# Ledger of designs, part 11: designed miniproteins, single chains

Each design is a single chain, and the fold is of that chain. pLDDT is the mean over its residues in the fold that is shown.

## One batch from the design tools (miniprotein)

Design m353
Fold by ESMFold2-Fast:
Structure m353 (fold): chain A 91 residues (1-91)
Amino acid sequence: MSPRELAREIAEEMEKLAQEEKDPNVKALLRHLADGVREAADILSDEELETLVRIMRKILENIKKAKDPLEKEIYAALGLISVAVFKRAAS
């Protein structure tokens, strides 16, 4: 799969987690993160997307393993910061 296809798959996985999430703050952050990753997939180069995908996979796994809603919010926020940094660097 291309890095762009992998980024879109990660965004879909984040959307699925958001649908399954009971905490409204975590749900909202996961949706924002999924949207951010999808937007990044449209504007970043394949090389940048490969790095972003690697970072997002680590964040996603940490969110899945986290038991505390606050910890999930922190990881989702770090994901959003990562997306923002890549988008700014690509500009």
Scores: mean pLDDT 86

Design m354
Fold by ESMFold2-Fast:
Structure m354 (fold): chain A 90 residues (1-90)
Amino acid sequence: SVAEEARERSLERAKKAETIGDAGSGAAGAGSSGTNLEEGLENLKKAAELEGEAAHEGGKGALEGMKNPVAQEVGRILRQIGDEIEKELA
């Protein structure tokens, strides 16, 4: 199923983001977390808006390069989606 495959890929990406986030947590705190986070969020929004899946895939490398700040935000968004699914279940 497309939904199952999408979930699997999201899980795999979240898992890698968690690994990078854990390693980069200290480094991100030492840098410019504020500006980096906002920029990452804006890039995420634009990527999703412009070309959906294609833009999201292409932006993956950039998100990974931005490390922890963007990885954290991606994790937060995934949690939001999970919450939405839970509400639908209930």
Scores: mean pLDDT 50

Design m355
Fold by ESMFold2-Fast:
Structure m355 (fold): chain A 78 residues (1-78)
Amino acid sequence: SEIEELKRKVEELVAEAGEAVAAGDYARAAELTRKAREVTRKLLELLRKQGKLTQEEVDAAIARGDGLVAKLEAEAKA
């Protein structure tokens, strides 16, 4: 299903971002986290449309992801 494909892609991107953080490559981690966030937005919207998540839960998850990207981008600039 589209949901399972998107979920797998998010899991792969998050794992790669974690490896980048462990290596001290915050620029790569920020790039991978931005890609994971984009895929996650699509996944969350599909889950909302299927009644599995509320709009409030979607909005909260998106805000959390945006905060993480901002932190990683700040580390990359240091």
Scores: mean pLDDT 78

Design m356
Fold by ESMFold2-Fast:
Parts: sequence; structure tokens; C-alpha cells
Structure m356 (fold): chain A 93 residues (1-93)
Amino acid sequence: SEKEALEELKKLKEKAEKEKKENPEKAKKAEELARRAGELMRRILERGEATEEEIEELERLAEEAIRIGPYYGELLLKEVRDEAIRERRRLAA
């Protein structure tokens, strides 16, 4: 399972790089959304916890980036989604 997950991530990275080269305009838009998500993540890390509203905003930014560049957006925001899932689990009783 872990080996399969790493292979899936590798394939996603390859597809994202191809997409970025084929459509630099979409890549720039996805990078801008990732930068906004990164700024929000930095604030969450500095505080040590996320609010429900911040988790929802991260999820919206991830969704928008995927619409702009499906592979590039998915790769850039995978860490953001993983962090949102971690924070949701932490808030769950």
C-alpha cells in the first residue's frame, strides 16, 4: 500500500510537470492559489491549530486549483488537503 501510494505520487508528479509545460497560463493560476493556501497554512502553523472556517477555505482553494490544472493543482494542493484532514481529525471527538 505505501509502495503503491509512492508510485501513484510519482505518476502524479510526472503528469503535473507535463501539464505545466503544455499550459503555463493554467500553471500560473494554480501556483497563485497554492501561494494563497500556503499563506493560510503558515498562519495555522504559527497558531498551532486551525479553525473550521480556515479548513473550509483550504478545501475551496484546493478545489479551484484542480479545476484550473487537474494534475498540477492536485499535486500543489495535496499537502494542503492532507493538513486539512489532519486538523479535522484533531478537532473530531
Scores: mean pLDDT 70

Design m357
Fold by ESMFold2-Fast:
Structure m357 (fold): chain A 71 residues (1-71)
Amino acid sequence: MSMKEEEEKMRELGKELGKKVKTERDAVKAGKELTEKSKTLEQTSAGMQALAESAREVLRKVGRESRRREG
């Protein structure tokens, strides 16, 4: 196995965790799990990026709703 396969595993884990993130607290907890399971910065980065992408979509919807009030 190469770093590529481990990176992909972390990315999938991050994506899965990100989909379950509904609050900032959940995101922090998921990030901590990714860090614990990863052994290199590259693995952590890949997982965190996938997590952030999934969670960002949720946050983006919340942000849109808040801004709608201003017009």
Scores: mean pLDDT 70

Design m358
Fold by ESMFold2-Fast:
Structure m358 (fold): chain A 86 residues (1-86)
Amino acid sequence: SQEELLEKARELFEEAQRLVVEAETDPNISVEELRAIIRRLDEIIRELREIAKQIEDPRDRTLVLFQIIAISGDRLVLERRVKQLE
């Protein structure tokens, strides 16, 4: 259902936010752990894009697309941090 798709998008976005906070606030995080977080964010972005294609309401679709943009920005910040630690 549309409601189940929106709930899944919300859960995926909340997971992405938790992972980004972990990556930014964990003083013991390794490059390998950062790369694992980036890979999971890539999976979340792919899932959100597939959800967005199935959303019928243009306003709800726009919200999911904004979530993708936000996660993509956070992902880019983490990629830059990985390069600085190497």
Scores: mean pLDDT 89

Design m359
Fold by ESMFold2-Fast:
Structure m359 (fold): chain A 90 residues (1-90)
Amino acid sequence: MVKVTKVEVEQTENPNVYRVHVWFDNGFEAEAILSRFELDGKEKTLVFYLLFHNGKLVAGGMLIVDSGDPEVAIKKTIEAIQETANELLK
């Protein structure tokens, strides 16, 4: 199973949009863009990510997190990327 080694969060000019860069062991690295939005009075986060292995693009994904809290959204994003990386190691 891949393990997170480093996480960096970068703010953008839009306060509802931020970037997350995640490094894993075994040569995996991911870039994600997270966008907070409201649907039916509830805050959610839309996530797009790209997963690299040894500098090569190997996967990409999209998910919706049922929270506008950046800490929750980042955690769920990392969990989804880890699941994708672990599947690629099988």
Scores: mean pLDDT 86

Design m360
Fold by ESMFold2-Fast:
Structure m360 (fold): chain A 61 residues (1-61)
Amino acid sequence: MPSLDEVVDTLWAHWRAAGLSPEEVIENARRLIEEFADNPEVVAIFERLLARAEEELRRRR
């Protein structure tokens, strides 16, 4: 029973460790939100991940 934040943190860390930039995370998250539009639990995860990646970009600028 991982929390939503725990899942998002794990996915963010995994994608960043794989060498994805925050911009690439945003692009991938948007694509996956559209792909899984019929699954609100999956959409919620990627929407939270998208928001985190956007905040990271704002902090770097």
Scores: mean pLDDT 79

Design m361
Fold by ESMFold2-Fast:
Structure m361 (fold): chain A 108 residues (1-108)
Amino acid sequence: SSASLKAQVKALVDQVVDVLDAEAQRLKSLGTKENNQKAVTLGSVAGMMLMGRNVMEKTNSSPREYARMAVRLTSLAISTMEELNADAGTIQRLRELRSQLETILSQA
């Protein structure tokens, strides 16, 4: 159902945010100015994901529109983490979440 697809997109977006927040917390724990700046950058991307989710929910967007937004922002998150030389396992986790979002987009 449309509602079920939207719930799946929301759950995947929330998982992407959790991954970004966990990496930001890890970077902050290293206690360097450089790693604190990287953590702020990842927090900004997580904030964009949460704003996107809020807009899609408030506008009652289609599952396709929601999944498309989520794929685009998750791709931004992956690119940002690659530029920051973030943990390879964390980047791979985001790629797996993006793949699940792309599957929903293809079905919606």
Scores: mean pLDDT 89

Design m362
Fold by ESMFold2-Fast:
Structure m362 (fold): chain A 86 residues (1-86)
Amino acid sequence: GPPVPEEERRRRLERELEELRERLLELAREYGLPEAWAREVQRRMEEEDEAARVEAAQEFLLALGEAAGETELAQKQVELLRQVAA
């Protein structure tokens, strides 16, 4: 049950962030988000501390959800990242 050991939490978070980073520019292009902003988010996800990387990922997911008309799904994904990062 939660909470998980910190090492396991960090591995899960790193996998989720890496999967998002790999798809970030393609998702931005698919949903018509600005490329310059998407590249800046991707940089923030690679170069900042864990909390800042999660914040950048959450910002991207909310923008993606708004563009896709799926804001509830985006909000739930943001909450999942918050729980894994906690």
Scores: mean pLDDT 73

Design m363
Fold by ESMFold2-Fast:
Structure m363 (fold): chain A 65 residues (1-65)
Amino acid sequence: SRMEEALEKAKEKVREALKGGEVVLRAAAHDLGLSLEEFRAMSEEERAKRLVELHLEAGRDPLEI
């Protein structure tokens, strides 16, 4: 389904952010509306779900992540 595709795409985006080091991690946490510590405490699936949820709340297609 489209929602499953969006979730997998969000997981990929979060994985790439995690590879970018501290500056990229801070930016990713900020984009998700989270502190860096809160972001680090989340699982990959939780981070991906949060990203999809924020896009939907903003009226964006989560596939456009």
Scores: mean pLDDT 73

Design m364
Fold by ESMFold2-Fast:
Structure m364 (fold): chain A 115 residues (1-115)
Amino acid sequence: EDEILEKMEKDAKEFIEKAKNASLREIVQLVGRFLAKFVEYLGELSKEARRKALDIFEKAMEEIKKKLPPEVQKTLDELFERLRAAVDADMPLDEIERIVAEGVQRLVSKVRELE
């Protein structure tokens, strides 16, 4: 589990660096890829370690969020609230995957509205 959390920290740093010079569309694609990895990590972690993974994820997203339009920030905040509730409720991974898929779709739609 510690090895998985270390991999997640490394992926978070890479994600933040890639987002620094990315367009809004590229940032949303990066968010989608990082969310997919997050779900994979959750599948390999105990309930206790999932809260640590969520903390790593939220910190990375807060750094990226600062560079996004307010409308996109709000959509991310709504996704974070749903993910936090799902992890706390120990929801099955397939339900967490659905929350992630819905969240990514909403982010893509918001970016298209702003173009």
Scores: mean pLDDT 81

Design m365
Fold by ESMFold2-Fast:
Structure m365 (fold): chain A 94 residues (1-94)
Amino acid sequence: MKAVEEAVAKLEANAELSEKERAKIEELLRAAAEQGFTAEQIQEITEKALRLMREKKLPPVAAVVASILTVMGGNEEADEEDINIGLELQKQVE
């Protein structure tokens, strides 16, 4: 999906990603697209992830995971549980 490639490129432009973080983010966004997330929802995930990285200083994989959970739940903002799940997945790519 072109939206996944554009999302990864936008994240790389705004954050320094390791090769492992980039690969994990691409995997997560492709999985979301395969589960029925639209191109618009992938863009929303990307924008929310960039906000979490900027405002809450979350690492890239944690920000993307928290944003996927937020959009999946129909929520405007990531809650503490979404952030904690994201941080646990970030540890798996370190």
Scores: mean pLDDT 83

Design m366
Fold by ESMFold2-Fast:
Structure m366 (fold): chain A 77 residues (1-77)
Amino acid sequence: MSREELQQEIRRLQAEIHSRESVSQEFLLRYYELLLKLSSGEAKEVLEILLKQIRKHEEISMEELDELENQALRSLL
């Protein structure tokens, strides 16, 4: 998959996520795994921590997702 195709798929998945109050583990794993392929350095480390946390939940609300993202960011600071 090209970088352009990856970016288009990411935007599609992001729009789908934002249209929901909660999202499945499978959907979030697909989204963040694609982001991980485009990421390097600190951003990659944050995404790897997020993926590990997401794997512990079957379904995640948008509020829970925001908290997991903040926790991953704080772990690198």
Scores: mean pLDDT 74

Design m367
Fold by ESMFold2-Fast:
Structure m367 (fold): chain A 84 residues (1-84)
Amino acid sequence: SAEDLELIRRFLEESLDPEIAEEVYKLILALLKDKNDKKALEEARKKLEELDAPQFLLDVVDKLLKDPSLFDELYERLLEAAKK
């Protein structure tokens, strides 16, 4: 829902540098539309590396590139964290 996406956006902005938060949020929107969007994952991977994002974010993107089915579980965990 739009309310859930706003919670996630705020959580990312509070937890990460603004440029990194924006790239992560953009990737989430792309994967919500198509979780098999390898181009979006590869583009996000390159941008996050250029921004010196924390290694755990790069690791998550790499896992999603290998197994896109993990997105639904990761999204649910992120939403739960954003609601706390």
Scores: mean pLDDT 86

Design m368
Fold by ESMFold2-Fast:
Structure m368 (fold): chain A 67 residues (1-67)
Amino acid sequence: QAELDALIAEIGRLSREAEEFRRKAVQYEKEGNKEMAELYRKKSDELERQRGEVLDRANALAAQLNA
């Protein structure tokens, strides 16, 4: 369970960071700073991709523990 707990914590961390960067992208877009908006959008997208990978690993481990 320690490994699964660590993955769940990582998913939470990546999700929070992705949402923060998404909010920054929206803020920069509203300010007319398109370069920073694009940068933070890409950062958010990358974190969501990483979150998906960690989620897949957590689901695989959870299936093994609950089978």
Scores: mean pLDDT 84

Design m369
Fold by ESMFold2-Fast:
Structure m369 (fold): chain A 77 residues (1-77)
Amino acid sequence: SLVKLADEYIEEAERFEKEGRYLSAGNLYGLAGDLYYQAGELEKAIEAYQKAVDLYTKAGLDTSGYQSNLDFYKEQL
């Protein structure tokens, strides 16, 4: 159920990304990453979280905290 919910967030995030809604897309990728992490899907969590960092950077946000979380997830893979 967590994986299915995360997959649904990824689909919506991809739609927002196509629309240029980078903040909304990044937030959904981040939420999907958290859900994948809780489900033990570490590789998918890292991919989703990396995408969130990339989108937040594109939106002009400070990503230092997000990068720290990404580094934590990578250490668990």
Scores: mean pLDDT 83

Design m370
Fold by ESMFold2-Fast:
Structure m370 (fold): chain A 55 residues (1-55)
Amino acid sequence: ADALAARLAHYRRELAVNEELLAQSTDPQTRQVLQWGIDRLRAEIARLEAELAAA
């Protein structure tokens, strides 16, 4: 339980940092890489939230 909650909190922090970097970025290639990372983090957060809801 605690390990899943800690991992979820970690990914939520990483998501916030990447969203801030995306907001500050003007380079299209950098924005694309950041968006890919954000999409991956959102998918992982959704997976962990589903695991916690099922427990």
Scores: mean pLDDT 83

Design m371
Fold by ESMFold2-Fast:
Structure m371 (fold): chain A 83 residues (1-83)
Amino acid sequence: SREEQIEELQKKLEELYAKGMTVDQFNDLINNSPSLSLFREAVEIWMEKKREQAREAGDPQRLREIELLGEAISEMIDQKEAG
């Protein structure tokens, strides 16, 4: 189902993030996604979870880093969608 695909993508995002995700690894995830729309949805849910974790940790620097990561990811998805 769509929900199962979103959950699987979230797990892959978390695993790669924990290992220090590279641009190439992220591009591979986007290219292997069944749709850019579904990938964007999974990223938005995962990013919200990461922001909440940073807020609970009381780490403003980590929150900033997560926001910058989210902007970079959004730009990459937008580039794939446009071309």
Scores: mean pLDDT 80

Design m372
Fold by ESMFold2-Fast:
Structure m372 (fold): chain A 85 residues (1-85)
Amino acid sequence: AAALIAAAQAAIISLLNKAVAYLNAGDLAKAIAATENAITLLKILNTLQDVSAALALVNAALAAAKAGDAAAAIANLNAAAATIS
């Protein structure tokens, strides 16, 4: 159980870091895709442990990215990564 949770956390953090890297590079489409993949994994992890705060932050980041607000998206992604570390 703990090993599965740790693997899921690592995969999510990796996706959040990739999304931030894509936003910094100006690749909004790849950033959105990475953020959506992180949301999918966070929803699965949320069935095993409460990560609702991280999920809310990543959903806010997705909304900001879709609106073209890279700064708000990066801030929310970094906050989400910090909550699940």
Scores: mean pLDDT 87

Design m373
Fold by ESMFold2-Fast:
Structure m373 (fold): chain A 97 residues (1-97)
Amino acid sequence: AAEEAERAALAARLPEMVRQLVEAVKRGEVEKEEALAAVRDVAAEAAPVAPELAARFLEATEKALETLDEAAVEAAVAAARELVAALLAAEEAERAR
């Protein structure tokens, strides 16, 4: 359905969006609070499908936004990739039923 398609599209872009979001906050183009709210919304949307990975993604991305440290950003991007893989696998499994 449309909601599944929207989740898949968001998931596919998530690692790039995380990197761009941290860069925007670092440049002062987006406020940290606004970025954090967007990240929390994504994690909440993903939690019913992959609760553990959604929690890890939120934790890693909050740390990246707080520290703006390169290692923290790469950890957040990696967590986003793991979450994307789980969301896409769940979507594929649902289509196979």
Scores: mean pLDDT 77

Design m374
Fold by ESMFold2-Fast:
Structure m374 (fold): chain A 84 residues (1-84)
Amino acid sequence: LTKEQGEELINALYEYLKRHGIRDFSSLEDLKAFLQRDKVISEDGTKLLTPGMAMSLAGHLYREGLISEELARKLADIYLDAYS
């Protein structure tokens, strides 16, 4: 992903967590620690470290209107490239 797409993804994830009151994340630092530990998405959002889990997350973000169709399609392409 480009830097701009990575920033879009990270910002969407932060908004998603705030909207849904996810109990496991009390701060942005907790989210970053989770991303580093589980290797789902890089800290800057530009790399899918676990494509299947990242794609599942992106699907939730897209359904909530938090990411663009362009970014959702780009993430799908990366997922297919990683698993095809």
Scores: mean pLDDT 68

Design m375
Fold by ESMFold2-Fast:
Structure m375 (fold): chain A 75 residues (1-75)
Amino acid sequence: SATEEAVNKILLEFGWEAAEKGLELHAEVDSETGEVKVTVKGEDLELAREFAERLKEELMKVPGVTKVEVEVEKK
């Protein structure tokens, strides 16, 4: 679907940024409900939280995304 394509593009772009910044990104997408669950792990929790908030903002802009849950964990 257009929603899955848009979400996957955002996750790919943020995944590359995560790798450059030493962050781990994991995401689960429910295409039926539009729910996205994101986990960000890193040594720098401030960096991880800022990254996660930016990702949530971009995902929430996608038509068909209804909820974004974000978890931030120390690596």
Scores: mean pLDDT 84

Design m376
Fold by ESMFold2-Fast:
Structure m376 (fold): chain A 75 residues (1-75)
Amino acid sequence: RMEEALERVKEIAREAYEKGYLSEEALELIFRGAEALRQGDWETGTRLLREALSQVKDEEARKKIEDAALEAYIA
């Protein structure tokens, strides 16, 4: 379940990057954050995701990534 939620986060972030709402750096931070969460490093995962989300230029895209990341935390 967590793997599915983390893959959804990555997919949504990839789509936002392709639309120009997210930089390559922010996309990398999201991928690193998702990997940290997968390994149980919640502090690093949360920090990296927060940093990446602060760089998302589109409010709707940011909310979609936040919602998917929250789903990963509760899975």
Scores: mean pLDDT 79

Design m377
Fold by ESMFold2-Fast:
Structure m377 (fold): chain A 89 residues (1-89)
Amino acid sequence: LSEAQQALGRAVRLLSLESLKLPDDVSEQVNDLVSQAATAFQSGDYDAAIAHLEQARELLRQAGALSPETEQAVDDAIAALRQARERQA
């Protein structure tokens, strides 16, 4: 697996696990954004993948459910996706 694919997979897993602590409506929004990030990555749209990850992280932060581990995993995924975008350019 690419570094970006591995980092995204970890961030997706942790965001989905943290969303289980949230009300059902917010949990659904987080998981929808996570799904959109994965779909964007598969389509080669790294900018869209980054934007969806940032939105999911912000929802968890606003809900007070964002752990330092999940925040770090999202930061790592965004960094890897930015590197993948640079290589595509």
Scores: mean pLDDT 85

Design m378
Fold by ESMFold2-Fast:
Structure m378 (fold): chain A 87 residues (1-87)
Amino acid sequence: LEKKALEAAKKAQEAWEAGDWEGVAKYAEEAAKYAEELYKETGDPRAAMLLANAYFAQAKAYEKLGDKEKAKEYRELAEEYKKLAEE
């Protein structure tokens, strides 16, 4: 799960650098899926931070794509998991 989460996060970052917001949304969704599974298995704050970063990337992608409602939803999720990572 960790390796898959990191690979998806890298692809999301590459899409972000290219301005490919549909790609950011897709790869950040994959990263969030694997990071969520990792966090459920381990409770590791590092997994919570990976999940927070993935949700933040989704929020930014949906903001750029004009989906304000999804952007708000993912931003709130990102802030929630960031707090869990800081515990």
Scores: mean pLDDT 83

Design m379
Fold by ESMFold2-Fast:
Structure m379 (fold): chain A 82 residues (1-82)
Amino acid sequence: GRALTYAELVEALRAFLASQGFSEEQTEKIIDLLLETSPRASDEEFRKELRKRGFSDEEVEKALAILPGIRALLDELAASLA
């Protein structure tokens, strides 16, 4: 994708995660994970990677609870570019 589209995607993800109460550090780790791993990866793979990145069990469950919202946002952005 184009750099502008990538920057807009990252900013949309930051705004969404901040609205869900994640810290700046947690937000950046989740964005990095989503960019390195498919958004369609299993919940177990996301749990493993989030724990590896220093998330507590409560923070992991909170992050997994918002994955459907992240997937919906990514689908909306993809549709807007079509």
Scores: mean pLDDT 74

Design m380
Fold by ESMFold2-Fast:
Structure m380 (fold): chain A 68 residues (1-68)
Amino acid sequence: PPLLSREELLARTDRFVEYLLTHFPDLTREQMLAYFRRVLDHDVEQGRITPAQGEEALAYFAGLLEAA
């Protein structure tokens, strides 16, 4: 399977932050970040993204949580 594009990965990250904030409001920002890190680690292990793409997505996700 092809790697996710940067655009697809960031769009998925936007949807995921909306999902967590909507459905799991009792989670701390630290718990949300840890959960998303595990999702990205799994994507890297499965060859869906590169480690560099994972780091970029995690930083982007952290910025979205900080803005919320």
Scores: mean pLDDT 83

Design m381
Fold by ESMFold2-Fast:
Structure m381 (fold): chain A 89 residues (1-89)
Amino acid sequence: ELAHRAVFKAIPEIVKIVPKEYLSKAIDAASQAARLAVELYKTKPLDEAIEEARKRLIEMLLSAGIPEDTARKVAEAVAKAIREVFEEA
């Protein structure tokens, strides 16, 4: 639930940043990173959970062929959405 809410909140920004051909891969990577943040947050402070999820997201985006600058912007948008959703929950 929290992971899905974070991804949904990040989608408008991802759509602005990512070319359409990479959009499904970027959203899938964001979903995986948000789920990782949920698991890590069970045992770690929120800041550490977000930082690990952000690093993993960048790795997944780069592996999918997305340039580093674009990957960093997507990761920033997703990290912000995770923080906002998790702090509100």
Scores: mean pLDDT 84

Design m382
Fold by ESMFold2-Fast:
Structure m382 (fold): chain A 89 residues (1-89)
Amino acid sequence: LSKLELTVAKTIAELTSTKKSVSQSEVLEELRKKGIKISKSTLSKILKKLVEKGYIEEVKGKKKLYKINPEAVDELVVAILEHEEKEKE
């Protein structure tokens, strides 16, 4: 995963710690609050890629929502921690 893709996945994980699932708009707002300048189109492409790789799931209902894939949580956490460790060293 790229740095930006890991940041998007981490943001979804943080938001879904208090909610069952989150919309693309909620993820976009949270990224912008963190000072990450990203377009809606770029975020859409990243979300699709993360779903295709199995890191997140698309929840179908009245609106499209996203959540972390429970089976990928440990792998994703390790990837985030390894990336942060590499930046510090």
Scores: mean pLDDT 74

Design m383
Fold by ESMFold2-Fast:
Order: sequence, then structure tokens, then C-alpha cells
Structure m383 (fold): chain A 80 residues (1-80)
Amino acid sequence: TERAEKYEKLGEEHYKKGLEAFKQGDLDAAEEHFRLSYDYYYKAALEYAQAGDHERADKLVKKGYEVYTNGLSKVIKAKK
């Protein structure tokens, strides 16, 4: 659906912004962008699943895990 595509794009944009902020040492901005990316990917996954596109839903759940593992988890450790 159009909503799923919008959420997927927002997830991608925020993940990119989170990585850029992390590289610049802006841990607060990186955390906020990674959290938004995670939320949008999961919203997109739910919309695709409800539309019957389980393959794309599963791919987006995996992207959400990658944002958590490669982004948000690293920011949390860096703030200690």
C-alpha cells in the first residue's frame, strides 16, 4: 500500500541520517534517528503483512533488527 511504501522510505531516510549523525559524534541525534527508523520499518512491515505481502514484511522486520543491532545498540554503548 502507499502507506507501507511511505513508512519504508521514512525508515530508510532515518537510518541514513542516524548513521551520518553517529559518524559525526552526535549521539543524541543518532539515537533519535535510529529509533524513528526502527519504528517506521516495523510500521511498514505491519502494513505489508496486512496486505498479504509477507515476503516484504519479513524483509522489513529484518531491516528493523539491523537498525537496532548496527545502530541503536552501538549508540547506547557509546553513551556510557
Scores: mean pLDDT 86

Design m384
Fold by ESMFold2-Fast:
Structure m384 (fold): chain A 77 residues (1-77)
Amino acid sequence: SEEEQEAVDRIARLILTRLDEMSVEEIAKYLAEFAVKEGISLEAVRRALDLLVQQGFITPEEAEELLKLIEEYRKKL
């Protein structure tokens, strides 16, 4: 959907702009809080991480660690 594609693009940009400034844990917590606040699905987050891996901005291992931490932080919110 258009809403999901917009959410994917927003999450991807948020990650990309923070990679040099924040730790993986800080990025994960920020994204978990942002996604809950904005009503963004975990599926959209996963798709954004996959996009960044395909574009070479993060590794598959980094994407998996980020997703795992985001899921854990979301459960605590």
Scores: mean pLDDT 82

Design m385
Fold by ESMFold2-Fast:
Structure m385 (fold): chain A 93 residues (1-93)
Amino acid sequence: AGEAVHKEPVEVRAGDLLELEAYSETGPIQALEAVLHRKDGPDRLLPVTVERVSENKARATVRALETVTQESTLVLYAFTKEGRKKVASTTLV
């Protein structure tokens, strides 16, 4: 299964692909980082594939490494000249 995420909360299994769009008003996106903030465990850095749409806009495809069994927040961070900024988030279950 590799299904695009476009509603919250989203049920996620190991190997699923989640698509998020990143937009920065503070200048060009230098890098993207996907972090799964789990209730009952450490934060997990997830693999992200980045497709740059413009200097300030990118599409991110995030691969789930594990099945989500409790509500967790997936946060997409962009690195710009102003540092690390949250640019997208979604709730997973």
Scores: mean pLDDT 75

Design m386
Fold by ESMFold2-Fast:
Structure m386 (fold): chain A 79 residues (1-79)
Amino acid sequence: SEIEKAKEELREALKKHKEIFEKGEKLMKEKSVGYGLAELLRLAGEAGISEEEYKKVHDAAKKLYEAYLEEEKKKKEEE
């Protein structure tokens, strides 16, 4: 699925900072996808990763968020 593919891209972008990915994934489940991804991006920015690595994380997180929105839209249209 597009969600699984985007999630894999995000995990790869954060492979050196697994704790950030794990915290984001936990918050996505406990709060919301948007909240978890926003907190993940905030933590990545504070972790002192390079601008190039941050851009990869941001792009992957955006793809994941968009994939979740598309799946939610399909679910509402197929009810």
Scores: mean pLDDT 80

Design m387
Fold by ESMFold2-Fast:
Structure m387 (fold): chain A 80 residues (1-80)
Amino acid sequence: SKILSIEVRDDSVILTVVLEDGEVRTFRVTKLDDNTWKVEDLETGEVFTAKSAEEASEKTGISPEVIELAKKLLDFRKKL
């Protein structure tokens, strides 16, 4: 996935990405607990829960590397 923008919020990360099919999508990533993340497609309203970057990638079409970046940004924000 190609990243177009990343917005770090208090409890979430907003990602705008180009998926492998060329579609531009905006997602909200939220941490629910130490091992669970919620990913919301802001265009369709679909909500996915995932316990790993790989699972989130399979459900959304976002690359695992981009999901890992979002997870790291959420953890960083929590430490502030």
Scores: mean pLDDT 80

